Designed miniproteins, single chains, continued (5). Designs and how they scored, part 81

Each design is a single chain, and the fold is of that chain. pLDDT is the mean over its residues in the fold that is shown.

## One batch from the design tools (miniprotein)

Design m18986
Fold by ESMFold2-Fast:
Structure m18986 (fold): chain A 55 residues (1-55)
Amino acid sequence: SLTEEQKKLLDQLVEAAKKAMEAYKRGDNESTKKYTEEAIKLAKEYSALREEAYK
């Protein structure tokens, strides 16, 4: 089962990805880059947390 911390990171990842897509659709390159970088950061944090919890 996902922990509450893992669920929070997944929710934040989904929101960041959604905002990146919406910015891309409107041609906002700066916001697209910002939200894409945030999504990548959140994905790395989720992966690290999952790997530690699996031990």
Scores: mean pLDDT 81

Design m18987
Fold by ESMFold2-Fast:
Structure m18987 (fold): chain A 62 residues (1-62)
Amino acid sequence: MKILARATHDFKAVTPEELSLKKGELVEVEGKLTQPFNPAKSLETGEEGLVPRFALEVLSEY
């Protein structure tokens, strides 16, 4: 299962494992948004990293 989500606001990564997001950026999250930070891939840049659940709006699950 994958989740298509959109960043609700800008987020700046603090650690190398985290992915920086721009407001409106589309990301694909692997599995479920079960943790405070979840593995995702930016659909705009192709970069991968951990994204905060609170900064995402779920658009679709597939």
Scores: mean pLDDT 80

Design m18988
Fold by ESMFold2-Fast:
Structure m18988 (fold): chain A 68 residues (1-68)
Amino acid sequence: SMEELRKKAEEIVKLPREEQIEKMAEYFRSLSPEERKRFAMVFAKVALEKGMPLEEVSLLLQEVFDRV
């Protein structure tokens, strides 16, 4: 559900960068390609709301997708 994705994104965004990448990659491996894209959008929104720069969000998501 969307609420579950939001809670997972909020959990991950609180972690140090390296842990964000690893935990998100781990989570992505349990998701379908469509669910990964949906989560990436939710994570981007949460990260931007928390003050993460857009370039940082983009690079982080690229790294995660490269690891799955």
Scores: mean pLDDT 86

Design m18990
Fold by ESMFold2-Fast:
Structure m18990 (fold): chain A 70 residues (1-70)
Amino acid sequence: MVDEMLKMGDEMEAMAKELPEVRDWLLSASNSNYGAAEYAKKTGEEKKALEYSKKVYNYAKKLADAAKAA
């Protein structure tokens, strides 16, 4: 589960490098997922942290897809 949160963070950071117009938003989303992974490591609440991370990732993906279409 933590690995999934880190992977989503890495994917959003990669998208930020490709999409400078929305870079700051994507980097903020990436940092949120890294924070969720750290929270899961400290508390053991991996399922709760993963649900939060997926929600953030879905919003970031929609933003990235819209930017790519422009």
Scores: mean pLDDT 80

Design m18992
Fold by ESMFold2-Fast:
Structure m18992 (fold): chain A 119 residues (1-119)
Amino acid sequence: MAKENYEKGVRAFQEGKYEEAIEYFTKALKIDPNSEKASSAYFALGLAYYELKKYEEAIEAFEKSIELDPNPPSETYYFLGQAYLELGKNEEAIEYYQKALEIDPENEVSKKNLEKLKK
């Protein structure tokens, strides 16, 4: 069941078991790729890849999360910016921090990172 695998993935993530979290989120998405939880599952998959420093895989997962969500939260754009920054792609990081601030002007972490990159 997709929901059960999603919940197991969230638990594994909270326990710092990021590779196990990836397996569960991947199983959830395989069972129901078009569920109302699919965007959330891709976002969580992206976070797990990010914690494992698999930044390219994190970007792909976050981009799929945005594609499936008509109103993506500021947080997803913030983590896209973080993943691009970790890859040394400062121009792309700036673009995604700006998108995060367009959605939530009170996103202090995106604002601080953007100010540091606009030298």
Scores: mean pLDDT 83

Design m18993
Fold by ESMFold2-Fast:
Structure m18993 (fold): chain A 78 residues (1-78)
Amino acid sequence: DLAEEIAAALRSRGYSDEQVRKALPYALRLVEEGVSVEQAIDFIASVLEAGQDIKQSTENAIGALRSGARALGGPGPS
């Protein structure tokens, strides 16, 4: 089960069940757009660590992917 695999990976990185549940649909959207499971997990972890809005960050990343730009370098702390 892909969702459980992603959830287990995020929990092992120290994220709460609440954060994992909130992040799961966005991680799955990234995988649907052709992102690898590892890249999706790393991107979501970066967004959570930066304290950024996960919906907005994911929508921006998908938009950039579709335009051919590199979006998955992480949102950074700035």
Scores: mean pLDDT 77

Design m18994
Fold by ESMFold2-Fast:
Structure m18994 (fold): chain A 100 residues (1-100)
Amino acid sequence: GSTTASGTATVEPGKSKTVASINAKKGDTLTVTATVTSGTGTVSVSLLDEKGNILASVTVAPGTSATLTATATGPDGTYTVVARNIGTTAQTVSVTLTKS
């Protein structure tokens, strides 16, 4: 399968959107780099396991990038990156998700 996934989403205030997803195996290292490219508020970016449980989260300030890393500890499956807009304006978030 692919070792890299990427996506971009515009997230409305108080809402969450899936930005990227990848299939991973137990023991894979997952790295997320998230950039907030528009808007003025902070965005929370979370990496979720195949059941929707949060493995790791980071906050991204407007106009900046943040990186998080986690190990896939669940069964083989689809891992998702979800951006939640905790600000008051629409935010555009770009994500690169890699597995190794």
Scores: mean pLDDT 84

Design m18995
Fold by ESMFold2-Fast:
Structure m18995 (fold): chain A 62 residues (1-62)
Amino acid sequence: MSREELEREVERALLLMNYAIAKKAGDYETAIKYGEELLERFPDDPTAEWIKKEIEELKKKL
């Protein structure tokens, strides 16, 4: 693996973790922010479809 591939994987994992933490904390605005950033940076990620659906549900709670 290249350094660039590892850096992207770490950044993706960090965004996903921050998204999950914000959701558990009930901070839906922050969760939506991290989820949308994940979708912008990693649109082809296997979790992207799931996150899109979750963001729509979180927006309904605001």
Scores: mean pLDDT 80

Design m18996
Fold by ESMFold2-Fast:
Structure m18996 (fold): chain A 59 residues (1-59)
Amino acid sequence: GPATERAAERARAGAEAAAQLGDERAYKLHSEWAKRAEEATTEEEAERAMQEAGDAVGA
C-alpha cells in the first residue's frame, strides 16, 4: 500500500545518497530497509518495516 511504497522510496533515496557519499554502512542499512518494505505483502509487514526503519534512524 502507500505506506509500504513511501517507506521503500525513502529507504531507496537514503541508499542512493549514501552511495554518492561513499558511506558503505549507511548504503547497506538503507538497501536492507528498502528490500524489506518492497517484500511486505500485508499491512502488518509494512507497518513493521516502517517501525524498524524509524528505530534504526533513532539509534
Scores: mean pLDDT 67

Design m18998
Fold by ESMFold2-Fast:
Structure m18998 (fold): chain A 88 residues (1-88)
Amino acid sequence: SEKLKEKIKILEEAIETSTGEDLARDYTSLGYAYYLLGDYEKAAEYFEKALELNPENVKALELLAKAYEKLGDEEKAKEYREKLEKIK
């Protein structure tokens, strides 16, 4: 999608200057954009970066589990689902 590629470009520029909660939000948004493009490896990378900043980010945990399911990593998918259940 052209719109998703443009959003990714904007977010990749934003993470060069964002910090704290803004950086965590931008990482989560980048992960989601890559997830929607079907780039599950990059999606997982950015969701993991978001979780390093905020370990209880529900959206990042849910989407990271789904990204690992798409990658065939059932063990990691289960790990992040279990982390999510402990904070819900």
Scores: mean pLDDT 87

Design m18999
Fold by ESMFold2-Fast:
Structure m18999 (fold): chain A 61 residues (1-61)
Amino acid sequence: SMEAAEGALKAAEEALKTKDLALAKSAVHGARQAMEISEGEGKEKAEEALRIAEEAVRLAK
């Protein structure tokens, strides 16, 4: 769903800005869930959210 993908993207962006490891790990989980239920544009947004969330995890260390 597009809503789930947008939510995951916002969470990932927040985690990246705050460099909070717990938020980053939650964002990774949310992005993976969004990818499972999203198609087309939503799936692309969810994949971008996962990429950002993984970067947030890396930078929070």
Scores: mean pLDDT 80

Design m19000
Fold by ESMFold2-Fast:
Structure m19000 (fold): chain A 78 residues (1-78)
Amino acid sequence: SLTEEAERLAEEAERLAKEARELLKSEDKEKILRGIGLQLRAIGLAVQAELLGREAAKEGDERAVEAGERALKAAGGK
C-alpha cells in the first residue's frame, strides 16, 4: 500500500540522515563527502515518503503523513 511504502521510505530516510549527520561532524574529508552523499539520498527518500503519505491521507489513511514529516525533519538536519 502507499502507506506502507511511505513508512518504509521514511524509516530509510531517517536512518541515512542520522548516519550523514555523524559523518558530517568528522574532520575527515572522505567521511564528510560520504556524509554529503547520504544526506542527499536521505532528502530524496524523505520527499518521496512525504508525497506518498499525502496521497495515502487523501484516501483516508493519515498514519504515513507523520512518518513523512519526521523523515523530512531528519533529512533537513534537525
Scores: mean pLDDT 80

Design m19001
Fold by ESMFold2-Fast:
Structure m19001 (fold): chain A 57 residues (1-57)
Amino acid sequence: MKASPLKPYGSLMDDDTPVGSRLGGSLTDSLEEQMEKNKKLLEEEGKLYGGTIAPPG
């Protein structure tokens, strides 16, 4: 290999899991939990960062 990367251009969102796969079974449970944790983290960060009126409000 001489550095022929076949990296998709901005694919993470295109490589996103389709709805069919999400309903696929066990991975749905794991994915759901991961999403929930991620959302919680984002929400916490959003409150810390997105408030703009931090400190307390």
Scores: mean pLDDT 54

Design m19002
Fold by ESMFold2-Fast:
Structure m19002 (fold): chain A 103 residues (1-103)
Amino acid sequence: APAQVTVTSLEAPASVTVGEPVTATATVKNNGSKAVTATLLVVAPDGAIVAKKTATVAAGETVTLTLTFTPTAAGTYSVIASGVDPDGNVTSSAPLLVTVNAA
C-alpha cells in the first residue's frame, strides 16, 4: 500500500567531536491529498530532545528540513524524521545515529 508520508532521505555526520556543529537534513514527501506536519528532531544520549524543527508539507509536495546543533556531551545522538497526517497516522524514519567523541 502507498505510504501517505515518506521520509526520502535523512543525513547527518556519522561521528563528530564535542563542541563541533552537527547539521542534520531530512527530506519528507507528502503522497497524500491533505497537508502533513513534518518533524526533524535530535535526541541526546540522556533522551532529551536537543533540537527540533517542524514544517507543513502541502499535498503532493516535498520539504527539506535542516537542523544545526552543537553537542555538549559525548555519546550517541539519534536523528529522527517523521510526518503526521491529518488522520493521526505517523510515519517515522529509523533513527540515524551520530557518535559524539569526547574532546
Scores: mean pLDDT 83

Design m19003
Fold by ESMFold2-Fast:
Structure m19003 (fold): chain A 75 residues (1-75)
Amino acid sequence: AKDNLAVAYNNLGDAYLALGKHEEAIQAYQKALELAVSDKGKAAAYEGLSRAYAALGKHDEAAEAYQQALKLGAE
């Protein structure tokens, strides 16, 4: 299912973040967002994007991604 691929790309993004590969993390989270069909999956991808953008100092993009995660019911 496409949601299984979205989970895999979110996990890849988390791995890139842990390695300090913030640009690669953004690409992985964007791919997760494209593949996610559930609000939960999209919220997880937006949380990842927010963290990656913040790590790059892109605070406006980080804030926007965080707001999208909140709208989609990230608990």
Scores: mean pLDDT 83

Design m19004
Fold by ESMFold2-Fast:
Structure m19004 (fold): chain A 63 residues (1-63)
Amino acid sequence: SLEQQIAELIAQLRAAHAARPGLSADDVLELQQQLNRAATRLMEEKQLSSAELGERIAALRAA
């Protein structure tokens, strides 16, 4: 599902942040861009407002 893909990208960003000395800013940016694209697609398919999308992403980050 798109929500699972977003959760996986959030987990990758957290892992990348923890490994900071070995990670480039460009690699972090690529993951953020992939997350933004998946989030936009979720918004389109579920007909979410930007606020509702933000709440769902916050919930996925908290898990």
Scores: mean pLDDT 76

Design m19005
Fold by ESMFold2-Fast:
Structure m19005 (fold): chain A 85 residues (1-85)
Amino acid sequence: MEELFITAEETAEMALEFAEESPDPEVAEALRRLAELIRETELSPEEAAAYAVAVAVAVVLVKKGHVEEALEFLRELAEKLEEKK
């Protein structure tokens, strides 16, 4: 079976890609900040995958017009990563 493992670097790259595509500048900044923190934090493959899913959920919320909820969620994720440093 092919292993579907995502690395912290791949998760950060995904967040940066979504930041570039984001129509909302605050969401773009939150995604870039989260990507920076992901790169600076030692994450297990399971943690990296969890953050990848979380970023995808936030992006879907933004696309559906739930921008404030997405921003709060992304900021919460960033705070949790800062606590791990």
Scores: mean pLDDT 78

Design m19006
Fold by ESMFold2-Fast:
Structure m19006 (fold): chain A 69 residues (1-69)
Amino acid sequence: MEKELETLNEKLLEAVTKSLKLSPEEAEELRELLEKMNEARLANDKEAQIEAYKKIQEFLEKAEAKRKA
């Protein structure tokens, strides 16, 4: 289970990094957010899962806005 989530996160990180042309710093920030989501899922912490999801969405929106600016 944990390894499957890690593999999925790595694929998402690579796809988003290529699509949005993320810097190494931005890619690392996204990786940390995805890891927090996995930790919250493993802990069955619904509140933490919602917070991680919101931060991922905010990150993606910010990255897209930065490319359009």
Scores: mean pLDDT 76

Design m19007
Fold by ESMFold2-Fast:
Structure m19007 (fold): chain A 99 residues (1-99)
Amino acid sequence: MSPEEDFRAAAEALIDAAREMAERSKHPGVRKAYEEFAKAAEELLKNAKPSLGVAAQVTMLLMQLYLAKKFEDEGRYDEAIAVLKSAVEAAKRLIEENK
């Protein structure tokens, strides 16, 4: 597959997963954190230059999203929010480093 196709597929999966988790979240703070993460993922899709390395890092962001869901499912809302905020910062760094 091309690096551009791999990046787009990974980024779109990340956006869709974050939006679904926001809609299903019962905790207002965690829901807002998922929404902010989805926006960061949309900015990443629009602004980062595609590469296999960037696609791999987008996949790692998806793993962080599922870690946040695990913390939320365990009632660990502050830890879920912290993971999502860290992931937003990582997405912003990916954009800055891969303009």
Scores: mean pLDDT 83

Design m19008
Fold by ESMFold2-Fast:
Structure m19008 (fold): chain A 90 residues (1-90)
Amino acid sequence: MSLEAFRAAVDALVAQLAGKTPEEIREAIERLNAHHLVGLQLGREDLTPEEIAERLKAAAEAGRVPLSPYFLHVLAEELGVDTSALDAAL
């Protein structure tokens, strides 16, 4: 697998996340019980679940999400997003 193919797969997931509402993102993070972990990855451990979801959506709309590719995959699966491109790039 090339770095370019992996980057394209991550960019595709980020674009799909930009299409989700903050509420959908918040609910997915709550189902994963991961809001504190995501908050830390955003550089803040004191964010509310709503603030985390809004910041993730804004980051996704900007084409950049400060989450590990593994956690992006987990979050995308929980949101019902097609992860097949990233699965093929692993």
Scores: mean pLDDT 72

Design m19009
Fold by ESMFold2-Fast:
Structure m19009 (fold): chain A 63 residues (1-63)
Amino acid sequence: ADLYVRLGRYYLKQGKYEEAIKYFELAIKEDPNNKRAWRVLAEAYEKMGDFETAEKYRKKAEA
């Protein structure tokens, strides 16, 4: 749901990447076709330096 994406972005802004990822994963669990959630999940992993996982989720956002 949009609420989880908003909560995740709030934590992402605070530098709390683990909390951000948790909420983005909840958004994806509710709607696996939410390309925005996949995109921000990729962004969170990129901010953590996990570029391999970030690329995987960017591909999900494009599909």
Scores: mean pLDDT 82

Design m19010
Fold by ESMFold2-Fast:
Structure m19010 (fold): chain A 118 residues (1-118)
Amino acid sequence: MTPRERVLALAERARTLLQSMIEDAEKLIKEGKYPELAEKLRELFREGLQDVDKALEIARSGQVEEAARLLADTMRRVAEGFEKLAEEAQKKGYTEISKKLRDYAEAFRRLAEEARAV
């Protein structure tokens, strides 16, 4: 796999995960579960998607190293956002959602490391 193909594959994986998580957050808001947490999650995912889409455009233009850096930074910020929200959820007694958010943070940290390795 070329560096360009790796960045495109990572960005598409990140995009798919972020889209799925936005749908999960919207479902939680609709069901009246954790409304303040779900709103913050939705915003984190929207910002992440915008930066992932930007990284895809940069990669397609041939600026692979710049795209990889943006993608790594974006996934790191998303992971940090999940960790912060997990701490907030834990403080409010939402133990199960806190654990799920920590798992998501770990997944995005791994994607950030893969992007940095390009």
Scores: mean pLDDT 83

Design m19011
Fold by ESMFold2-Fast:
Structure m19011 (fold): chain A 94 residues (1-94)
Amino acid sequence: SEAEERLREEIERLRAMLEEGPAALEAHVAAAIAADPSAAAEYRARMDALIEAARRLLELLERLLREGVSLEEAERRLEELARELEAEIEAALA
């Protein structure tokens, strides 16, 4: 199905990002901390929140693929997760 094909593509992109992304993101965050050490805790919290968000998105996409859901149901669940992640990121930054 089209939904299955799109989910497989997104899973592969997220896996690649999670395999390489943490190291690249950590290097970027380390450079930002070096420029502004007073914000170190904030940069680390943002990095951790982004990595966790990516992991949760990957888990959801893999679950949707296993369940063989419709594209409409997949979009609904992705929107729900996006709202949850946005709230969690905002809470981490407060």
Scores: mean pLDDT 73

Design m19012
Fold by ESMFold2-Fast:
Structure m19012 (fold): chain A 83 residues (1-83)
Amino acid sequence: KPKVIGIGEIPGAEKDGAELARQAAELSLHLDDPEKVAEYQRKIREYAAKIREKAGVSGRDLALGGPPTKADEDLIARVRLAP
């Protein structure tokens, strides 16, 4: 059975999962740009919501082991780089 964190095992969620990962990666590179942070956070939430619906489980756990909104905050906090 697929694990909660294994989004690649969920049919139809692979594309949304790839976009979520891409937005998260770009967000981590632009943590010092508040406009880009807000833009990427919104997109991450959208893709996380789509993955959640397709999986039939909590999108929180699928994203980063946390809630979608909280996952965005945790990602920013953990991947934040010193300027």
Scores: mean pLDDT 57

Design m19013
Fold by ESMFold2-Fast:
Structure m19013 (fold): chain A 68 residues (1-68)
Amino acid sequence: SAAEHAARLAALAPEVDLSNMTLEQQDEAGRAIRAGDVDRATDILVKSGAATPEQARALAEMARAALE
């Protein structure tokens, strides 16, 4: 679920402020990670203001690996 994806993202990088994201943006980022679309997940995290481009890239890659 989107909530499980968001929880895993928060656990992997607590310094990244996911509260800056809308629920829709969190859901879209979670779906992108599940689909293996790290570039899209990174773009959503950066545009929402949750992370810098470097932090977003690392977070998305780590979350994708954790979700399998």
Scores: mean pLDDT 69

Design m19014
Fold by ESMFold2-Fast:
Structure m19014 (fold): chain A 57 residues (1-57)
Amino acid sequence: MTLEEKVKELAKENPDASIDELLRLFLLKYAGTEVAAPLLGKTDEEIKKFIEEAIKK
């Protein structure tokens, strides 16, 4: 399962969550794991953009 798929699942579990709340939930579940490795070195704003794009697809 890709990073994008995991973000989509998280959004489906939390349909009323804002992008900021989804970022917080994502970091709580996946920070320091291989799932979050592609996001290493990115800012919170860049990660939010990734979440927005993943939800749209």
Scores: mean pLDDT 75

Design m19015
Fold by ESMFold2-Fast:
Structure m19015 (fold): chain A 73 residues (1-73)
Amino acid sequence: GASREEALAAVRAAATSGDGYADAEEVREAVLRAGASETAAELAGAGVAAASGGRMSLEGAAAVVEGVASGTG
């Protein structure tokens, strides 16, 4: 599974807004780029979408990606 550092790198690569936050679509893209399944990408995106305002900090988004990539939901 992806480490926190690996997940954070993937989120940073997908986050194009430049404001230190990632939305659900950016997190889905990060999960797919990390080589995880489409189901994992949907779960991670849903988690971010459920967050306040539909966005999370890059660190928060990385935690979601790491958890989903580790098979924990």
Scores: mean pLDDT 74

Design m19016
Fold by ESMFold2-Fast:
Structure m19016 (fold): chain A 61 residues (1-61)
Amino acid sequence: EELTFTPEQRRAEEIAVEVAKWVNKRIKEFEKEHPDMSDEEWQAKIDEINAEAARRARERL
């Protein structure tokens, strides 16, 4: 039994780790496909990926 976390908090942590792995994979894939992107394009894509990740996390919470 966890001494400091509820089962709900543990599930939130599990989801956060899973979402973080998904974000990292997406970022790596995009970087590999577009190594010569501008800073503006890169930041827009990172924002897009993070927005999708936040949506997915909400669906699973």
Scores: mean pLDDT 75

Design m19017
Fold by ESMFold2-Fast:
Structure m19017 (fold): chain A 113 residues (1-113)
Amino acid sequence: SPVNNAIVKAVEYGKKLKVPPALLKSHLRILVAMLAEGVYPKDLLDKLQALPPNASEEEIEAVAEDYAKATGRDVNLTKVEAVFLYELLKNQLSPPLNIDLAEADSVIEETLS
């Protein structure tokens, strides 16, 4: 599933940033649930959509840092969100997403192990 692949990439990226596992899990669960209901950081998504289809991790990170600073959000958690959202955009997926929340939760748990 493209959604499951985006979750795996976001979890692995968050692990690389040394985000605590409990915080990373909680944040991604909330993000996935919100996206399933069509609730999303529209300004962040629009900025990511303006990036080229082969945007580097550094380009995605720069967009996330600017958005986090503008909105007073945590930089590392916003970078995790941006990596997740950009993978969805690469697969031509836009909120609201048809997501199995139980499957998404399982993928987050397994990737954190």
Scores: mean pLDDT 86

Design m19018
Fold by ESMFold2-Fast:
Structure m19018 (fold): chain A 76 residues (1-76)
Amino acid sequence: SEALERAERAVEEGHELERRLREEGDMQGTLEAGVGAGLAGISLGVGRVAGDPEFAARMAEEALRKGREAAEEARA
């Protein structure tokens, strides 16, 4: 489903951000991105179990957004 693909994409993007920040030596940004990716993965799992792909997508995208924002704040 499109919603599950969105949730999976959010998890993938979170892990890609975590990898990039780790390569840059940004320890705090890496942690924040990792937390975001982990929460996105949990959201995907919960949505699959509950049979609500749209909930999974929204929660995963929100987790990624918050992780990105926290990583940016850590740089400021």
Scores: mean pLDDT 82

Design m19019
Fold by ESMFold2-Fast:
Structure m19019 (fold): chain A 95 residues (1-95)
Amino acid sequence: SLSEALELFGKGVEYFAKRDFEKAIEHFEKAIKLAPNTRIGALAYNNLGEAYFYMRKYEEAIESYKKALEIDPNNEEARKNLKKAQEALKRQMEE
């Protein structure tokens, strides 16, 4: 349900703030599964991307941000995060 997706999203945000990125990812993925093509799903994909970015999993971050933008093309934060993740991946390959 949408209310369950929102609760799972909120728990994901709490784990992200505590820097428990593995638990944050689990909760965002569960929220996405319950509400994949909704505003909550788009927000969860963006936050999933941020969690992967902090774990230096830039390819997974890029795919998550792309999914957020498929649902909400006007999400400026997801677009900014996508560019940052693409730059980080290039730098990782150049080192």
Scores: mean pLDDT 90

Design m19020
Fold by ESMFold2-Fast:
Structure m19020 (fold): chain A 69 residues (1-69)
Amino acid sequence: MEERIKELEKRIDELLEKYKSGEVKPSEEAMEQLYEASALLNLAKAGQIDPEEAIKKAEELLEEAEKLI
Protein backbone atom coordinates (compact mmCIF):
# COMPACT_ATOMS: atom_id res chain seq x y z
CA MET A 1 0.00 0.00 0.00
CA GLU A 2 2.71 2.54 0.93
CA GLU A 3 4.57 1.79 -2.33
CA ARG A 4 1.34 2.37 -4.29
CA ILE A 5 0.82 5.73 -2.55
CA LYS A 6 4.41 6.75 -3.43
CA GLU A 7 3.80 5.83 -7.10
CA LEU A 8 0.72 8.08 -7.21
CA GLU A 9 2.59 10.92 -5.46
CA LYS A 10 5.33 10.59 -8.10
CA ARG A 11 2.76 10.80 -10.93
CA ILE A 12 1.27 13.96 -9.36
CA ASP A 13 4.74 15.54 -9.02
CA GLU A 14 5.61 14.67 -12.65
CA LEU A 15 2.42 16.32 -13.94
CA LEU A 16 3.05 19.41 -11.79
CA GLU A 17 6.60 19.62 -13.23
CA LYS A 18 5.13 19.56 -16.76
CA TYR A 19 2.97 22.56 -15.83
CA LYS A 20 5.98 24.38 -14.34
CA SER A 21 8.16 23.72 -17.42
CA GLY A 22 5.45 25.04 -19.76
CA GLU A 23 5.12 21.68 -21.55
CA VAL A 24 1.41 21.71 -20.63
CA LYS A 25 -0.78 24.75 -19.92
CA PRO A 26 -2.17 24.57 -16.36
CA SER A 27 -5.92 24.27 -15.84
CA GLU A 28 -7.51 25.42 -12.57
CA GLU A 29 -9.68 22.28 -12.63
CA ALA A 30 -6.65 20.03 -13.21
CA MET A 31 -4.74 21.74 -10.38
CA GLU A 32 -7.71 21.26 -8.01
CA GLN A 33 -7.87 17.55 -8.91
CA LEU A 34 -4.13 17.12 -8.28
CA TYR A 35 -4.28 18.91 -4.90
CA GLU A 36 -7.29 16.82 -3.81
CA ALA A 37 -5.51 13.60 -4.84
CA SER A 38 -2.40 14.65 -2.87
CA ALA A 39 -4.53 15.47 0.20
CA LEU A 40 -6.25 12.06 0.09
CA LEU A 41 -2.89 10.26 -0.10
CA ASN A 42 -1.60 12.30 2.87
CA LEU A 43 -4.69 11.35 4.92
CA ALA A 44 -4.13 7.68 4.04
CA LYS A 45 -0.46 7.88 5.13
CA ALA A 46 -1.63 9.43 8.43
CA GLY A 47 -4.03 6.48 8.92
CA GLN A 48 -7.09 8.77 8.94
CA ILE A 49 -8.80 7.10 5.96
CA ASP A 50 -8.75 3.70 4.28
CA PRO A 51 -5.65 3.60 2.02
CA GLU A 52 -7.40 1.45 -0.63
CA GLU A 53 -10.26 3.97 -0.95
CA ALA A 54 -7.80 6.90 -0.97
CA ILE A 55 -5.71 5.25 -3.71
CA LYS A 56 -8.81 4.53 -5.81
CA LYS A 57 -10.11 8.12 -5.51
CA ALA A 58 -6.65 9.63 -6.10
CA GLU A 59 -6.26 7.54 -9.29
CA GLU A 60 -9.66 8.81 -10.53
CA LEU A 61 -8.71 12.43 -9.77
CA LEU A 62 -5.33 12.05 -11.48
CA GLU A 63 -6.98 10.57 -14.59
CA GLU A 64 -9.44 13.50 -14.68
CA ALA A 65 -6.53 15.97 -14.37
CA GLU A 66 -4.69 14.24 -17.25
CA LYS A 67 -7.82 14.60 -19.45
CA LEU A 68 -7.88 18.39 -18.83
CA ILE A 69 -4.51 18.83 -20.59
Scores: mean pLDDT 77

Design m19021
Fold by ESMFold2-Fast:
Structure m19021 (fold): chain A 69 residues (1-69)
Amino acid sequence: TLEEIFQKAAEAKRLAEEAGLADPGAAALWIMRRLLEEAGTPLPDSVVIPEFSEEERETVERIYEEVKK
């Protein structure tokens, strides 16, 4: 459900903060976008998510794998 996706995004933000990411909100938004796409309810193309460094992207991908299940 949408509520479950928002709860997963909140957990992702917490994990991003613990991992020391500069923008935990951006990490949570990136993960939320991916979860919404998988649920068939993608975000509009007008929604801009900040770019991550290579190291930040690796951390965000790891957090995504943890929260999606």
Scores: mean pLDDT 78

